Designed miniproteins, single chains, continued (3). Designs and how they scored, part 19

Each design is a single chain, and the fold is of that chain. pLDDT is the mean over its residues in the fold that is shown.

## One batch from the design tools (miniprotein)

Design m8635
Fold by ESMFold2-Fast:
Structure m8635 (fold): chain A 91 residues (1-91)
Amino acid sequence: SEAERKESYQGMLNLLEKLKEILEKEPDEIDLGVVETALASLLVSGKKDENVSEEIIKAIEKALDAVSRGDIAGALKALEEAIELVKKEIE
């Protein structure tokens, strides 16, 4: 249903915003590992969900790739892109 779709996207939004906050606050290696694991899990679940757009999946893939390379600035940009795309699905 539309309500279930919006609830799923709200959960995704809440997680992405928390990961962004971690990356903005001088993340250590443990923080980066937490963000990488969360993004990898979100990709696995998102790719199986027919309601998640290819653009959102690509933005999350960019964020995961950037984090895995230690590119915090690139990861933040990709997370901001994913957040804005998810907000459009809820609004």
Scores: mean pLDDT 85

Design m8636
Fold by ESMFold2-Fast:
Order: C-alpha cells, then sequence, then structure tokens
Structure m8636 (fold): chain A 75 residues (1-75)
C-alpha cells in the first residue's frame, strides 16, 4: 500500500547508515509520513502505538520497526 511504503521509507531514512532505530524514532518517522498526507490520523496512531509497545527505547533493525509500524497502521 502507499501508506505502508511511506512508513517504510521514513523509518529507513530515520535509521540512516546504522540501519537501526528505536521505537520512539520509528514512531516519529510514522508521524512524519502522516504529516506528508500519506497516512490517515487513525493509521498514524496505530503505527505509533505499535512501535512504542514493541520496541520503546530499544534499538531494532529499520526493517523490523518498519514492518511493525505498517502492521500497526493496518496498511
Amino acid sequence: SSAGQAIAAEVKRAAGPSGEVTGEEAAKAALRAGEQGKLSPEQARGAVETVLRRAGKRKVSSSLAGAAAVIGAGA
């Protein structure tokens, strides 16, 4: 989906060369995708809640964080 692609792209951008993000960084990336009009408010909220619940302050791969955010968004 376009929403899922937008979330994955912003999470990957947030990770940069390390390839890792915290749940908080992934949540900010999902909010950024929402600010660009790529997510509904409900999708953005689901993504944020899911990545914060699963990762919180822990560093995880951008792929795992992106997948969790997309699932949380229902995308």
Scores: mean pLDDT 82

Design m8637
Fold by ESMFold2-Fast:
Structure m8637 (fold): chain A 90 residues (1-90)
Amino acid sequence: KYVEEARKAIDEALKIDPEAGQKAREAFDKFVEALKSGKDYHKAATEAISVLAKIAREFLAKGKEYRPAAQAFVDAATAVAKLLIEQDKK
């Protein structure tokens, strides 16, 4: 659900900026693997959110034409945060 939405956002970002998109994809994939293994996923989520938020800020600094890309990375970071909150409920 949220994982699929985040992956779509990252795939679109890869088309706009392959370098930033690749960094986002690596951080997000590491988080998804941590969730599946049940190990260090809290740390992986924090790292993924940090990377995604940094990239979103960089796109916002580039101007209005990059707003959709910035929104995609914000949406991906939000999806990671929601998955973390569900885990922290337990």
Scores: mean pLDDT 75

Design m8638
Fold by ESMFold2-Fast:
Structure m8638 (fold): chain A 86 residues (1-86)
Amino acid sequence: APTLERLRELFRAGDIDGALELMREAGFSDGLLQRIREMIERNMSPEELAESFDLLIELLPELRADVEPDLKNEAAREALDAWLSL
């Protein structure tokens, strides 16, 4: 999905704020975005930034269980499903 490809680019560039803004535009809740920010911010070195993206992908199935009731639009659901397919 275009959102996922753009999100990967933002994470690789270290643009965490831009990545979270894109997820907000896709319909993710502020609570979920705060949790994602905290997970990413735990990995602050250049090598760990790549690992944080992989960790986010691994944790998305767990986050999905928390977020599924809050997914209010098809684009947010499609973005989540695309992330799980990484």
Scores: mean pLDDT 59

Design m8639
Fold by ESMFold2-Fast:
Structure m8639 (fold): chain A 90 residues (1-90)
Amino acid sequence: SMKEIYQKARDIINTLDLPQDVRNLILKLIDEAIKNNWSFEEFYENVKKYVPLGYVPFMFELMYEAGDKRAPAYLFEYYMNPVEKAEELP
C-alpha cells in the first residue's frame, strides 16, 4: 500500500545523515502524506513545492527505494519541468 511505502521512506530517512532542517522537513511531509492519505502524485507536488531544489531528485530516489517503482518517471517529468525555488512550509 502507499502508506507502507511512506512508512518505509520514513525509516530510510532515519538511517541517513542529513542536515537537521532538511530531515525535519522531509519527515513532516511524509507524516502529512500518511495522515492525509496522499497519492504519490500529491506527495511529489508537495515535495516540488517545499523541499529545497537540491534535495528534490533525492526524494524521488528515496521513494523508489521505499517501493514506488514509478518514481523514476516522476523524476524524469521533474527534470523536464523543474521548480526554480522552493516555497517555505507553513
Scores: mean pLDDT 82

Design m8640
Fold by ESMFold2-Fast:
Structure m8640 (fold): chain A 72 residues (1-72)
Amino acid sequence: SILERAREVIKRLREEAKKSKDVKEQTKLLFLVIALESEIFLYERTKTEEMRAGLENMVRAAEEVLEEVKKK
């Protein structure tokens, strides 16, 4: 499910933030965690297709950031 995928991405973002030696990178990763948790909250509260699409877009964006961080 998209919720399970979003929660796994949050876990990976937190793990990468903990491993990072760059405060700016840590801050960016933690802001993405907050953004994803907010999207999950809104989707669970509303259950609309529009909010599902928003969550899916945010998950994809966060996965791209995780790929970039791992290339460094």
Scores: mean pLDDT 83

Design m8641
Fold by ESMFold2-Fast:
Structure m8641 (fold): chain A 118 residues (1-118)
Amino acid sequence: SAKREEGEEYYKEGLLALRQKNYEKAIEYFEKAAKLYLEAGDNKGAGIAYYNLGIAYIKLKKYEEAIKAFEKSIELNKDHPALVADALRNLAKAYEKLGKYEEAEKAKKEAEELEKKA
């Protein structure tokens, strides 16, 4: 799909921006990548893009936006337990930064259960 290929190019640009610590540009590219992957039916690609979108938001201390991005990543990658566990670990960190300790503990326990089965 042309949309999947375009999504992959934006995803690569997002990774480059993240490496260069240009987090705002990384956010823009990962949002474009996720949209194109979803339009192409590539849920795994979209979920990975949302995961890195969440990482970029954490770097900017935008924890509420990071939570939403990680939740989207988990939903889209539900059949990939290792990817879900990674997203849950970072979701827990974002919850802790917002003082949402019960939600953080839930996410940690779910990640630990997935990691034990992998």
Scores: mean pLDDT 92

Design m8642
Fold by ESMFold2-Fast:
Structure m8642 (fold): chain A 66 residues (1-66)
Amino acid sequence: MEGVARQVTLPDGSVVTADVLPIPGSPQSLAYFLREEGDTVHVMSGVVDPQGRVSGLRVVATGRRP
């Protein structure tokens, strides 16, 4: 499956660059991106609608940046 980096809008209205993968048979896509909170990095996933709006955000992995 080919992922494409694109701008998506989070539920709080912020815009991030995410790797977006189409879901076959659905108007929605899966999105993955990194979110930094101080020295912590979260790997986030969500669902993107046809207008680029993200829902269903969840943390799938967490790391620490020294």
Scores: mean pLDDT 77

Design m8643
Fold by ESMFold2-Fast:
Structure m8643 (fold): chain A 61 residues (1-61)
Amino acid sequence: SLAENARKGGETGGAGGAAAAHDAAKGQDWEMASEGRNAAEKQGMTVEVREGGARVTGGRG
């Protein structure tokens, strides 16, 4: 799934984690959204998760 690829990708660039958080949040999968956000934040990105999706608000990991 996109979430699985983004978990791996998030550890190398953060963008994959942010994308996974967005997709998961749109699908109301809060566990996956949190995991994607954490992966992106470990790469220096700040990600805001909302019920409509997620977005990067700081850093560029």
Scores: mean pLDDT 67

Design m8644
Fold by ESMFold2-Fast:
Structure m8644 (fold): chain A 102 residues (1-102)
Amino acid sequence: MEIKLTGTIEVSADGVVKGTLKDDNGNVLLETEVRAADPSEDSVLAAIGRVVDKLVETIRKVVEYAKKNKEKISGTVTFTVTNPAVPARWRGATVELEEYEA
């Protein structure tokens, strides 16, 4: 059996960072939203960091579950960034999760 995760992180022009994580059955494992304190790069990056930390912790729990049950895990997290304070190199970035074999 294989567990497939699909994650998205959206960063809006007004500094709202929204993170979601779903499994292959469409179940929402995480839905979170953090607003940057101000439109500065530091505040927007701090908000992104908080969402990423929650996403990573949720993925970690799923990975540990998969390892215990000898299941493979894979997935994709996509960044959609429209905020100009975020470096251009982060726009349209996609991060693939490593496949784990028991």
Scores: mean pLDDT 71

Design m8645
Fold by ESMFold2-Fast:
Structure m8645 (fold): chain A 62 residues (1-62)
Amino acid sequence: MDENVKLANEILKLLSQLSEEQFKEFEKKFGPIYSVEGLLGNTNWNKETLEEIKDYVLSLLR
């Protein structure tokens, strides 16, 4: 499995756990990203950027 695709799917799953207010904070920083393809395209398939996005989403869930 492509690691970037796996990471993008993990990020989308975490996004589904955000409240409306937390999701608005995410959209303010990264824009409206609702698909694996959108997330991968926006990050140019960069694993480091995807990991930074995941960490940010996790910080909102704390």
Scores: mean pLDDT 75

Design m8646
Fold by ESMFold2-Fast:
Structure m8646 (fold): chain A 74 residues (1-74)
Amino acid sequence: MMSLEEVEALVREIDRTVEWYRRHHSPEEVAATLRGLARLIDELIAANPDLPEEVKELLERKREELLRLAREVE
């Protein structure tokens, strides 16, 4: 199971990916990428039902943020 440190690193990697896409891609492509990343987080949570609550909450917050940003960009 992923450690809190690994999850924090994943969140930082997602943030860097989002920033890159926002600089180099159209709003539609950015929105699609944000939704794709949110889906991957959802799948990660579903595949790991025994995640510590703190870790799950962190991932769920990031997923919600990505979906909100996707709606704002479109």
Scores: mean pLDDT 80

Design m8647
Fold by ESMFold2-Fast:
Structure m8647 (fold): chain A 63 residues (1-63)
Amino acid sequence: SKEEAEKKALEYGRKGARAIALGDSKAAGDYLRQSAEALEKAGDKERAERARRGAENVYAGKA
């Protein structure tokens, strides 16, 4: 459901933030990408695009 997708997006976003704090760029990017996919399933295209850009920045070492 949309609500379940939003809950998963939030959880992946939190895991991504924790991975950033720990300096684990690969894990952070992977979690942010999963958050973006969950946001797309929830119909939130804007937040999904921001999460995808966040993942790209983290993989590139820009976060």
Scores: mean pLDDT 82

Design m8648
Fold by ESMFold2-Fast:
Structure m8648 (fold): chain A 93 residues (1-93)
Amino acid sequence: SELEELARAYMEEHREEYKEEARRLLADPSVSREAALLALVAQLEQGVFHALRQHLLAEGVPEEEAKRLAEETVEALRPEIEAFVQSIIDEVL
């Protein structure tokens, strides 16, 4: 779908930013790989959600529908978001 393609574009456009955040989190010896993964997945899901919602609002979609479509798209892409974040963590370790 167009929203899924936009979400994937957002992830790739922000790859270096999330890679830097992963380095920051993992520089703390109290932060486990699992904790970093959960934190980065949550941050990326929020970023994708906001990007999709803003796109839909700009296209004239009503606020409640824009929110629902953005949430549904993030939920559908959760395995891809998790895999993307795992790839980033593997690159910085």
Scores: mean pLDDT 90

Design m8649
Fold by ESMFold2-Fast:
Structure m8649 (fold): chain A 71 residues (1-71)
Amino acid sequence: SKLEEGKKLADEYIAENPDASFAELLAKLPELFKKVLGRVPSRDNPLSPEEEKLAEEFEKYFLTRLVESRL
């Protein structure tokens, strides 16, 4: 699923950037989510309800992993 691919992408990014701060990693959340989504949302092409749920689940996972690894 896209969520499982996203979790893998998040874990790989965190592991590849061991010296990055919590704030530096958090700033990459929008870029990583665009990769998970496979497209760039816009005002003319907004997130579907399923994509909004994906965004919330991905954000929760990423934030949890950042707290565990950097705080």
Scores: mean pLDDT 82

Design m8650
Fold by ESMFold2-Fast:
Structure m8650 (fold): chain A 64 residues (1-64)
Amino acid sequence: SQGLQHLQQALQALRAGDTEAAREHLLKAEQLGVSEAGGARRLVDAGRTEQARRLVESSIQTLQ
């Protein structure tokens, strides 16, 4: 799904330390109905990048 694709892109961005790209992909995933992406985006905004990464990884596993 498009939402899963954006979660995968957000995960790559988080692993690379590209917070801006991660936020963009998480926003797109949220707009496509991935509710967990909103939680991950809030964690990124709070500087809790490792927790955001773990949440995105968990979300991808659930959707596969």
Scores: mean pLDDT 87

Design m8651
Fold by ESMFold2-Fast:
Structure m8651 (fold): chain A 62 residues (1-62)
Amino acid sequence: DRRRRAEEEARRIVDENVALLRARGITPSEEQIEEAYRLALEAVEQGRRPEASAEAADALVA
């Protein structure tokens, strides 16, 4: 259950950051979205929630 909640939180963080980028005319690639999800999930699982959004945002524009 803890892992499922972390997966849901990571997905929500990535989706929110993608929406913000799309509002600015930036469309991340599928590869960037997958990498952002991986980083956000890892950060959430490690209890580094404040860093999860920043790490996802960085991956989406890498």
Scores: mean pLDDT 80

Design m8652
Fold by ESMFold2-Fast:
Structure m8652 (fold): chain A 114 residues (1-114)
Amino acid sequence: SRAKATAEAAKELIEQGKIEEAFELVMLEASRLMRAGDYEKAIELLEEGIKLFKDYPAYQAQLLFKLGEAYMKQGDYEKAIEAYEKARDLYLSLGNEDAAERAQKLIEEAKSKL
């Protein structure tokens, strides 16, 4: 699949030290899948991306935030909360208080749907 090919290509880019290019590739394909309503494939790609960016907390936080958005679209509010909480905690560890506050608002929105 295109999503699987994207994850494999991103891994190769990371191995080459092309971290930003790998991140952009994953985010572009995840966004395409979400626009197409293919939330299950977007989630699978984002989960693989989060693992690939383990050593890059700023990119990992952005992927976790996108994973939360994908779960919100799928109606899986408990999983959305988990993803947003992980994104919030990473943003706080990076000193990005504005991004952490945005994640917190989405946690509250998801909780309101439970």
Scores: mean pLDDT 92

Design m8653
Fold by ESMFold2-Fast:
Structure m8653 (fold): chain A 86 residues (1-86)
Amino acid sequence: SISEEELKKIYEMASEELREGLELNDEISEIYKEAQAALDAGADPEEVNKEVEERVKELLEKRLKEGKITEEEYEKELEAVRESLA
């Protein structure tokens, strides 16, 4: 189990990595900021973690279908999020 403090650090680190690679980093960063706000409001870390992964995956799938990112970028970002949340 991940502590609330550790989860917040993971979201910050993941957000910084995404800023270096993708044009959609602002949207992904906003998802992580909303997650941090939810944790500050007393939300369950495990549920917040699941919501972040689901929301990022849906965003990336939409962008891939629209041709705004490559398949390689999709896989790389999804892997980075999953590793950060693990």
Scores: mean pLDDT 71

Design m8654
Fold by ESMFold2-Fast:
Structure m8654 (fold): chain A 106 residues (1-106)
Amino acid sequence: SVTALTPADLAALRERLREEEREALAWLEENRDTLSEEEYELLRRAIRLTTRARLLLLDLELTDPARAAELRARVTALLARLAAAESLEERRAVLEELEALIRAVE
């Protein structure tokens, strides 16, 4: 009984995600001098993988809503763990899990 997202709605959501990625990457470059090379690379990877995961969720929403819901829950949990991570080792581990999850869906 709920109206599905239109192609225009999907295009707008995809562009919003791309804009959020651009803004996050711009922030990262502005703050590069305050970060170690390792922290910079991990943050850049996190931004890119987060955008990739969110775009995959949009693609799945129309074709397999149940799989989209499962992926959304797992992505949300991984992003929460990433935000809570206190070490570069923990951040690397979470990003490796996120990348593996994305590859399993693609």
Scores: mean pLDDT 84

Design m8655
Fold by ESMFold2-Fast:
Structure m8655 (fold): chain A 108 residues (1-108)
Amino acid sequence: SEEEKKEEFIKLLKSTYDGLIALVRDIAREAGVSDETIDRLVEKLKEIYNKAIEDIKAGKDPLEVIDKMEQELRKLVDEAPLSPEAKETLRRAIDAIYRHLKKKVEEL
């Protein structure tokens, strides 16, 4: 059903979000970023995730929601106080994660 597909999509987004939080924390710590700065990045990531969930609940197209979430995450990485190497690592990870997520959503 459409409701079951929506619930499955929300579960996929949460798994993606949990993985991104862990990845951002690990990469930023390795780059020597302070815990305070890491927590600020995690807060911004949570805002992006919450907006995606709101958009899904409002009946927006799942692929459009994913595309917007990806764009906001790329902007967050570009503006983050991270080394060029750490930013490139995160950009590659975002690309891989969102390619997988889009395929999963298309299969729903």
Scores: mean pLDDT 83

Design m8656
Fold by ESMFold2-Fast:
Structure m8656 (fold): chain A 62 residues (1-62)
Amino acid sequence: TVELTVDEIKERIRSLPISQETKDRLIQSVDDHAQDVEHLQQIADSIAHMEGDKRKIRVVPP
């Protein structure tokens, strides 16, 4: 388990080996839902899946 803030989630998205279009959509979703921890957790789970990391990412609220 790793704990990430909203800014750290966005930086992790930027580091993913995926298309820039997908990164932009994920970052926009994070910004649009910065106060929604449940939505941010869904994004974090998607990032972990894309990285092949079997450990859970835990979102830290702002």
Scores: mean pLDDT 76

Design m8657
Fold by ESMFold2-Fast:
Order: C-alpha cells, then sequence, then structure tokens
Structure m8657 (fold): chain A 75 residues (1-75)
C-alpha cells in the first residue's frame, strides 16, 4: 500500500496502477470474502477513473483507501 502512495506522490500513475492491480489480485486470490472482492474491484475502477479526472492524485488516494479497506476485511 505505501509503495502505491509513493508512486502517486511522485506522479507515476502507471506504476501506481500496476501496484494497485497486483495488490487487488493478491487480495482476490487469498480471500473468499465477497465484500473484500467488491472493494478491490471498486479500487480498480477508481484508479482507472483517475486517468480522466481533473484531480488524478485525489482520485488515486480514494482508490488506495478503498483497497486498504478490502485488505482489512480480507483478514
Amino acid sequence: IEEIRKAVEEGNFDEALKLLREKADEIGQKTDNIEAHNLAVAALILAAASYVDENPKETMEAAIRTLEKAEEIAK
């Protein structure tokens, strides 16, 4: 998660999206929790939306927070 935030702070949205996809996939593979799966998908949608948003950094931060909730629920 912190690596994704660092990529966003550096303006490297391609790397941030790659890391976010990898984390979402990891969560999906390790849990049968539907809520965690739904949040991981929502995080990916928000991350994709950041590419067309006027405030991509803010939208990516929302994606990261959503992914953090998915990871916490997957425990």
Scores: mean pLDDT 74

Design m8658
Fold by ESMFold2-Fast:
Structure m8658 (fold): chain A 81 residues (1-81)
Amino acid sequence: KLSLEEALEYLEKALKLYKVPEEVKKKVLDMLRDMIENKYSKEEVQKKLAELEKWMLEQGVPQSVVDAIRTVLELLYQEAQ
């Protein structure tokens, strides 16, 4: 199992590689923290990821990067459970 701190560190490194804007990075990191700390159900995670995907697209993040971030978030959330 990954700790919350380890999951956030891995996500931050991935976001740096994707070269996302700082505001996008903060939002994505805060969402992973919230999902792990509050032990979201599968349904709650999917709802939050859909909301985040819509918001990232509005910020001008390319669909391929959004898809990559979603995949990483789902993986890190599962490993932190």
Scores: mean pLDDT 84

Design m8659
Fold by ESMFold2-Fast:
Structure m8659 (fold): chain A 66 residues (1-66)
Amino acid sequence: SDEALEEIRKIVQETLKKVQATTDPAERQRIMQEGANKAMDLGDKNNIPHLEVSTIINEEIEKSQS
């Protein structure tokens, strides 16, 4: 659903904010992994293809670098 896609996007955005707030590489990796797992889990629960969730993650990463 559109609401589930928006929630996934918010999870990714909040994850990227946390990554940007830390300088420790190990902690950055942990935060990114947890955020990605949470986004994928929400996708699975809402029958959203992993490819679509991956696309959202990629789009938000690109936007955060702009």
Scores: mean pLDDT 85

Design m8660
Fold by ESMFold2-Fast:
Parts: sequence; structure tokens; C-alpha cells
Structure m8660 (fold): chain A 78 residues (1-78)
Amino acid sequence: SMKEELEKLKEELEKKARLMEESSIGVMEIHAAVTYVSARNSGEEVDRDELFEEARKKGEEKAKEIREEAERKIKELK
């Protein structure tokens, strides 16, 4: 059934969207960790909590953009 194939496709695309969202957050956290370690090794003062909070916010903003685009495109599947 075309309806069953469409539902399966939507589920697969939803899974891909979730992975992309998680990846966007994870990449920002990795960048924050590298920045923090590099700064500490060079004797620079950094606020760890502020750095990771900023990274999380940026990751969540990118994840929201990915979610909104995915939802728009998935809605086009009929």
C-alpha cells in the first residue's frame, strides 16, 4: 500500500531529523570542550559554565532550524 510506504518513509525521515538535531548540539559541545581545554592549557581565564551554556544555546538554535525545515518537507509528502 502506498499509504503504508509513505508512513514508513516519514518515520525514516523523522529519525534522520533527530540525528541531525543531536549532531548539531553535539558538535557545538565538542567545540566548547576543545576551546575550554585549549584556553586552560594556555593559562587563559575562561568561564566554563558560560562557554558551555553559549554552545548549548547555539546548538539548540541550529537544531530548531533543522526541525522546522524537516517538518516543512515531511508535510509535503502525501
Scores: mean pLDDT 85

Design m8661
Fold by ESMFold2-Fast:
Structure m8661 (fold): chain A 73 residues (1-73)
Amino acid sequence: MREELEAIVAEQKARLDAEKAALEEKMQNLPDTPEGEAKRKELEARIRDIEAEMAKLEADYQRSLAILEAHEG
């Protein structure tokens, strides 16, 4: 069960890491125009949302581990 939970968390983390990297690449290719600046800020906000989801995933993982450890005694 712990190994299965770890595998699921690793898969979700890899998905979020890939999505973040794709957004960062899009930001690097935006033109230096007012429209490009607005899009850059939108992408920055999406990256922040992904980072918050990654932090929640880590917190949920640690919480799940604590529950599993409590039930193994």
Scores: mean pLDDT 81

Design m8662
Fold by ESMFold2-Fast:
Structure m8662 (fold): chain A 62 residues (1-62)
Amino acid sequence: SELVKKLAEKLGISEEQAKRMIKGLAKLEDLMGREVAIQYAQRDLGVSPEEAEKLIELGKEL
């Protein structure tokens, strides 16, 4: 998907690695809540809160 490709390019990693990170973000939301997952994505992935929410939703579908 577009979001996987953009994240992979931004971080300089493969699309498969980006997909795994996105799945991990969805799992983090499930365990710690959405606010923690958004904060993690902003800090560690360098994405906006809006992008973080889209990545979390995508991760649930992967």
Scores: mean pLDDT 83

Design m8663
Fold by ESMFold2-Fast:
Structure m8663 (fold): chain A 95 residues (1-95)
Amino acid sequence: SMDSTNNDVVSRRRDVVDNVRSNPHDRSVLRRNRRTLDDTLSDVTVYRDRNPMDDRTNSGYTGGRVVRYVVDDGVRTGVMNTVMMDNSVRMVDDS
């Protein structure tokens, strides 16, 4: 049944944005990455995101590094899908 409707993926992305707003720490990291994103966009263009929804961020992973980047999954779509990723490698909060 769920396989018949993949539109649910859109709801998941909306949930990620909501979680970022709920987490003040992630917001601080986003501000810093927003400037760097302009340079990172070149890399994103070559690599499209196939990573599943970042549920680990919701699980409260410690030392989670939140990276925001643009995902282009369509030839003509050219839609900017912002995806939140948790590397849990290093904390990016220099503010």
Scores: mean pLDDT 36

Design m8664
Fold by ESMFold2-Fast:
Structure m8664 (fold): chain A 118 residues (1-118)
Amino acid sequence: SDDEIFEKLLEKEPRLDELLEALKVSRQDFLDTFYRLFGYDLDYIPDGIIEARELENPKTEIGKVIKYSPENPLARLAVLTAFYLGNEEERKKLLEILEKLYKNKELSVEALLEALKK
């Protein structure tokens, strides 16, 4: 079930539910985005795959989101979900937050949560 899959993801990133709440993303929207981006079961999360591919050439807004997001792949997916579901204003604001954190070397989920709660 979706709940069982999500609980397995929480074992890999315990702050995932708090991050989704701060991003105003539902569990269902997060899971739907995971299926769209990866096209495979949520029980299979390839470590580091999200990181390596996009960090070298962020010419797209999506590539910039991946580059500037936390190092944890699930946290990056949560941020990507918020970006895909956001309107133009929400997407610009999210990118500004992410870029500021990245420039300041604040790449933790904790730093992102603090910035999002403001």
Scores: mean pLDDT 73

Design m8665
Fold by ESMFold2-Fast:
Structure m8665 (fold): chain A 92 residues (1-92)
Amino acid sequence: MRYVVSASNLSPEQLEELVKFLKSLPGLEKITVYDNMLVATLELTEEQFKEIVEFIKSLPGLESLNVGEDGALAVFDTDLGRGYITIGRVPE
């Protein structure tokens, strides 16, 4: 299934770790990084989606994580304020 991962207002360290993790996934189609923002498109299996969720849980500063079948929303405490990682299923 195809997903979009977006991240905003993360620390440089958190963003670098996320980029490295996403690049390790075989289904990565596109990744774009702008300053402290990231957008990636990936084709993921259910197991790979769970891997991303577990990776997000391992990141420092995680305040809340809400996971559904069609995506996830993670909220982080950063020195820049609230940071976000979102995962959303693409309908096509």
Scores: mean pLDDT 81

Design m8666
Fold by ESMFold2-Fast:
Structure m8666 (fold): chain A 66 residues (1-66)
Amino acid sequence: GAAEAEAAAAKTPEETKEAIREVLLETLELSDEELETGVKTWAFAVATEGLTVEELREILEEYKKE
């Protein structure tokens, strides 16, 4: 069923971008311009590196503490 998509841990590009936006909003205090740039940058990284949103959150947490 539709709920089974969650078990696969697979997200559409749109869902991935929304999840990245939420993570950026929670982790970083960004302006609207910086947020949109961040979403595009990290969505590209997720797509090319095969990162999950959870791994992205960990990376941002580590990067923020520096």
Scores: mean pLDDT 69

Design m8667
Fold by ESMFold2-Fast:
Structure m8667 (fold): chain A 62 residues (1-62)
Amino acid sequence: SDAAKAVAHALRGIGDLLEGDLEGAYKSFKEALEITVKADGEDSPFAKHYKKKLEEIEEKLK
């Protein structure tokens, strides 16, 4: 399912964060967001969650 694919990318992003790979985490959560937006729309709860996570990672990359 699209939800399962998005979750798999999000779990990879969490793993990247634990290893200190902020760039890898950003890419993984961006993929999770793109899948979720296509499946459930950009105003869906999971899309908003992944957007917030990407914003948090972007702040750390500055």
Scores: mean pLDDT 84

Design m8668
Fold by ESMFold2-Fast:
Structure m8668 (fold): chain A 67 residues (1-67)
Amino acid sequence: SARRHLEEAIEYARAGDLEGAIRHLAEAAGATDNPEARRHAILGAHYANLGDLEKAIEHARLALEAL
């Protein structure tokens, strides 16, 4: 589910695992039909790819709120 992928992304991001965070954010974006949650999951993956894990976590949380 999208929720589980977002929760996993937050855990990977907190651990400093960029690849894990990006993978789970991408999976969350693909697993939701909610456009707001998808937008935030995509932005989270973008920030994780830039190495900004704090913003990646913020967007993963916003995606969870939109679900």
Scores: mean pLDDT 88

Design m8669
Fold by ESMFold2-Fast:
Structure m8669 (fold): chain A 81 residues (1-81)
Amino acid sequence: DRAKEILRAMYKVLTSTPEEYEEAIKELAEILGLSKEEVEKMLKDPDVTREVMNKAYEELLNELGEDEFRKIAAEVKKEIE
């Protein structure tokens, strides 16, 4: 499920160590269909990463609705922890 994959990748970015951060950003960018140039911007500028994540969050909320979004987010969090 694309929504679950996006949420999982976003959670990895938010919880990543410095060593994991680059790979987490690349995984999220690949799922979102972003270019290599956008990946470089995200790695250099946390504001760019925040904007990308905010947009993905808004799109998921619009597609799924709040209740389904919360359910999927909780399941992803449980799988990663």
Scores: mean pLDDT 79

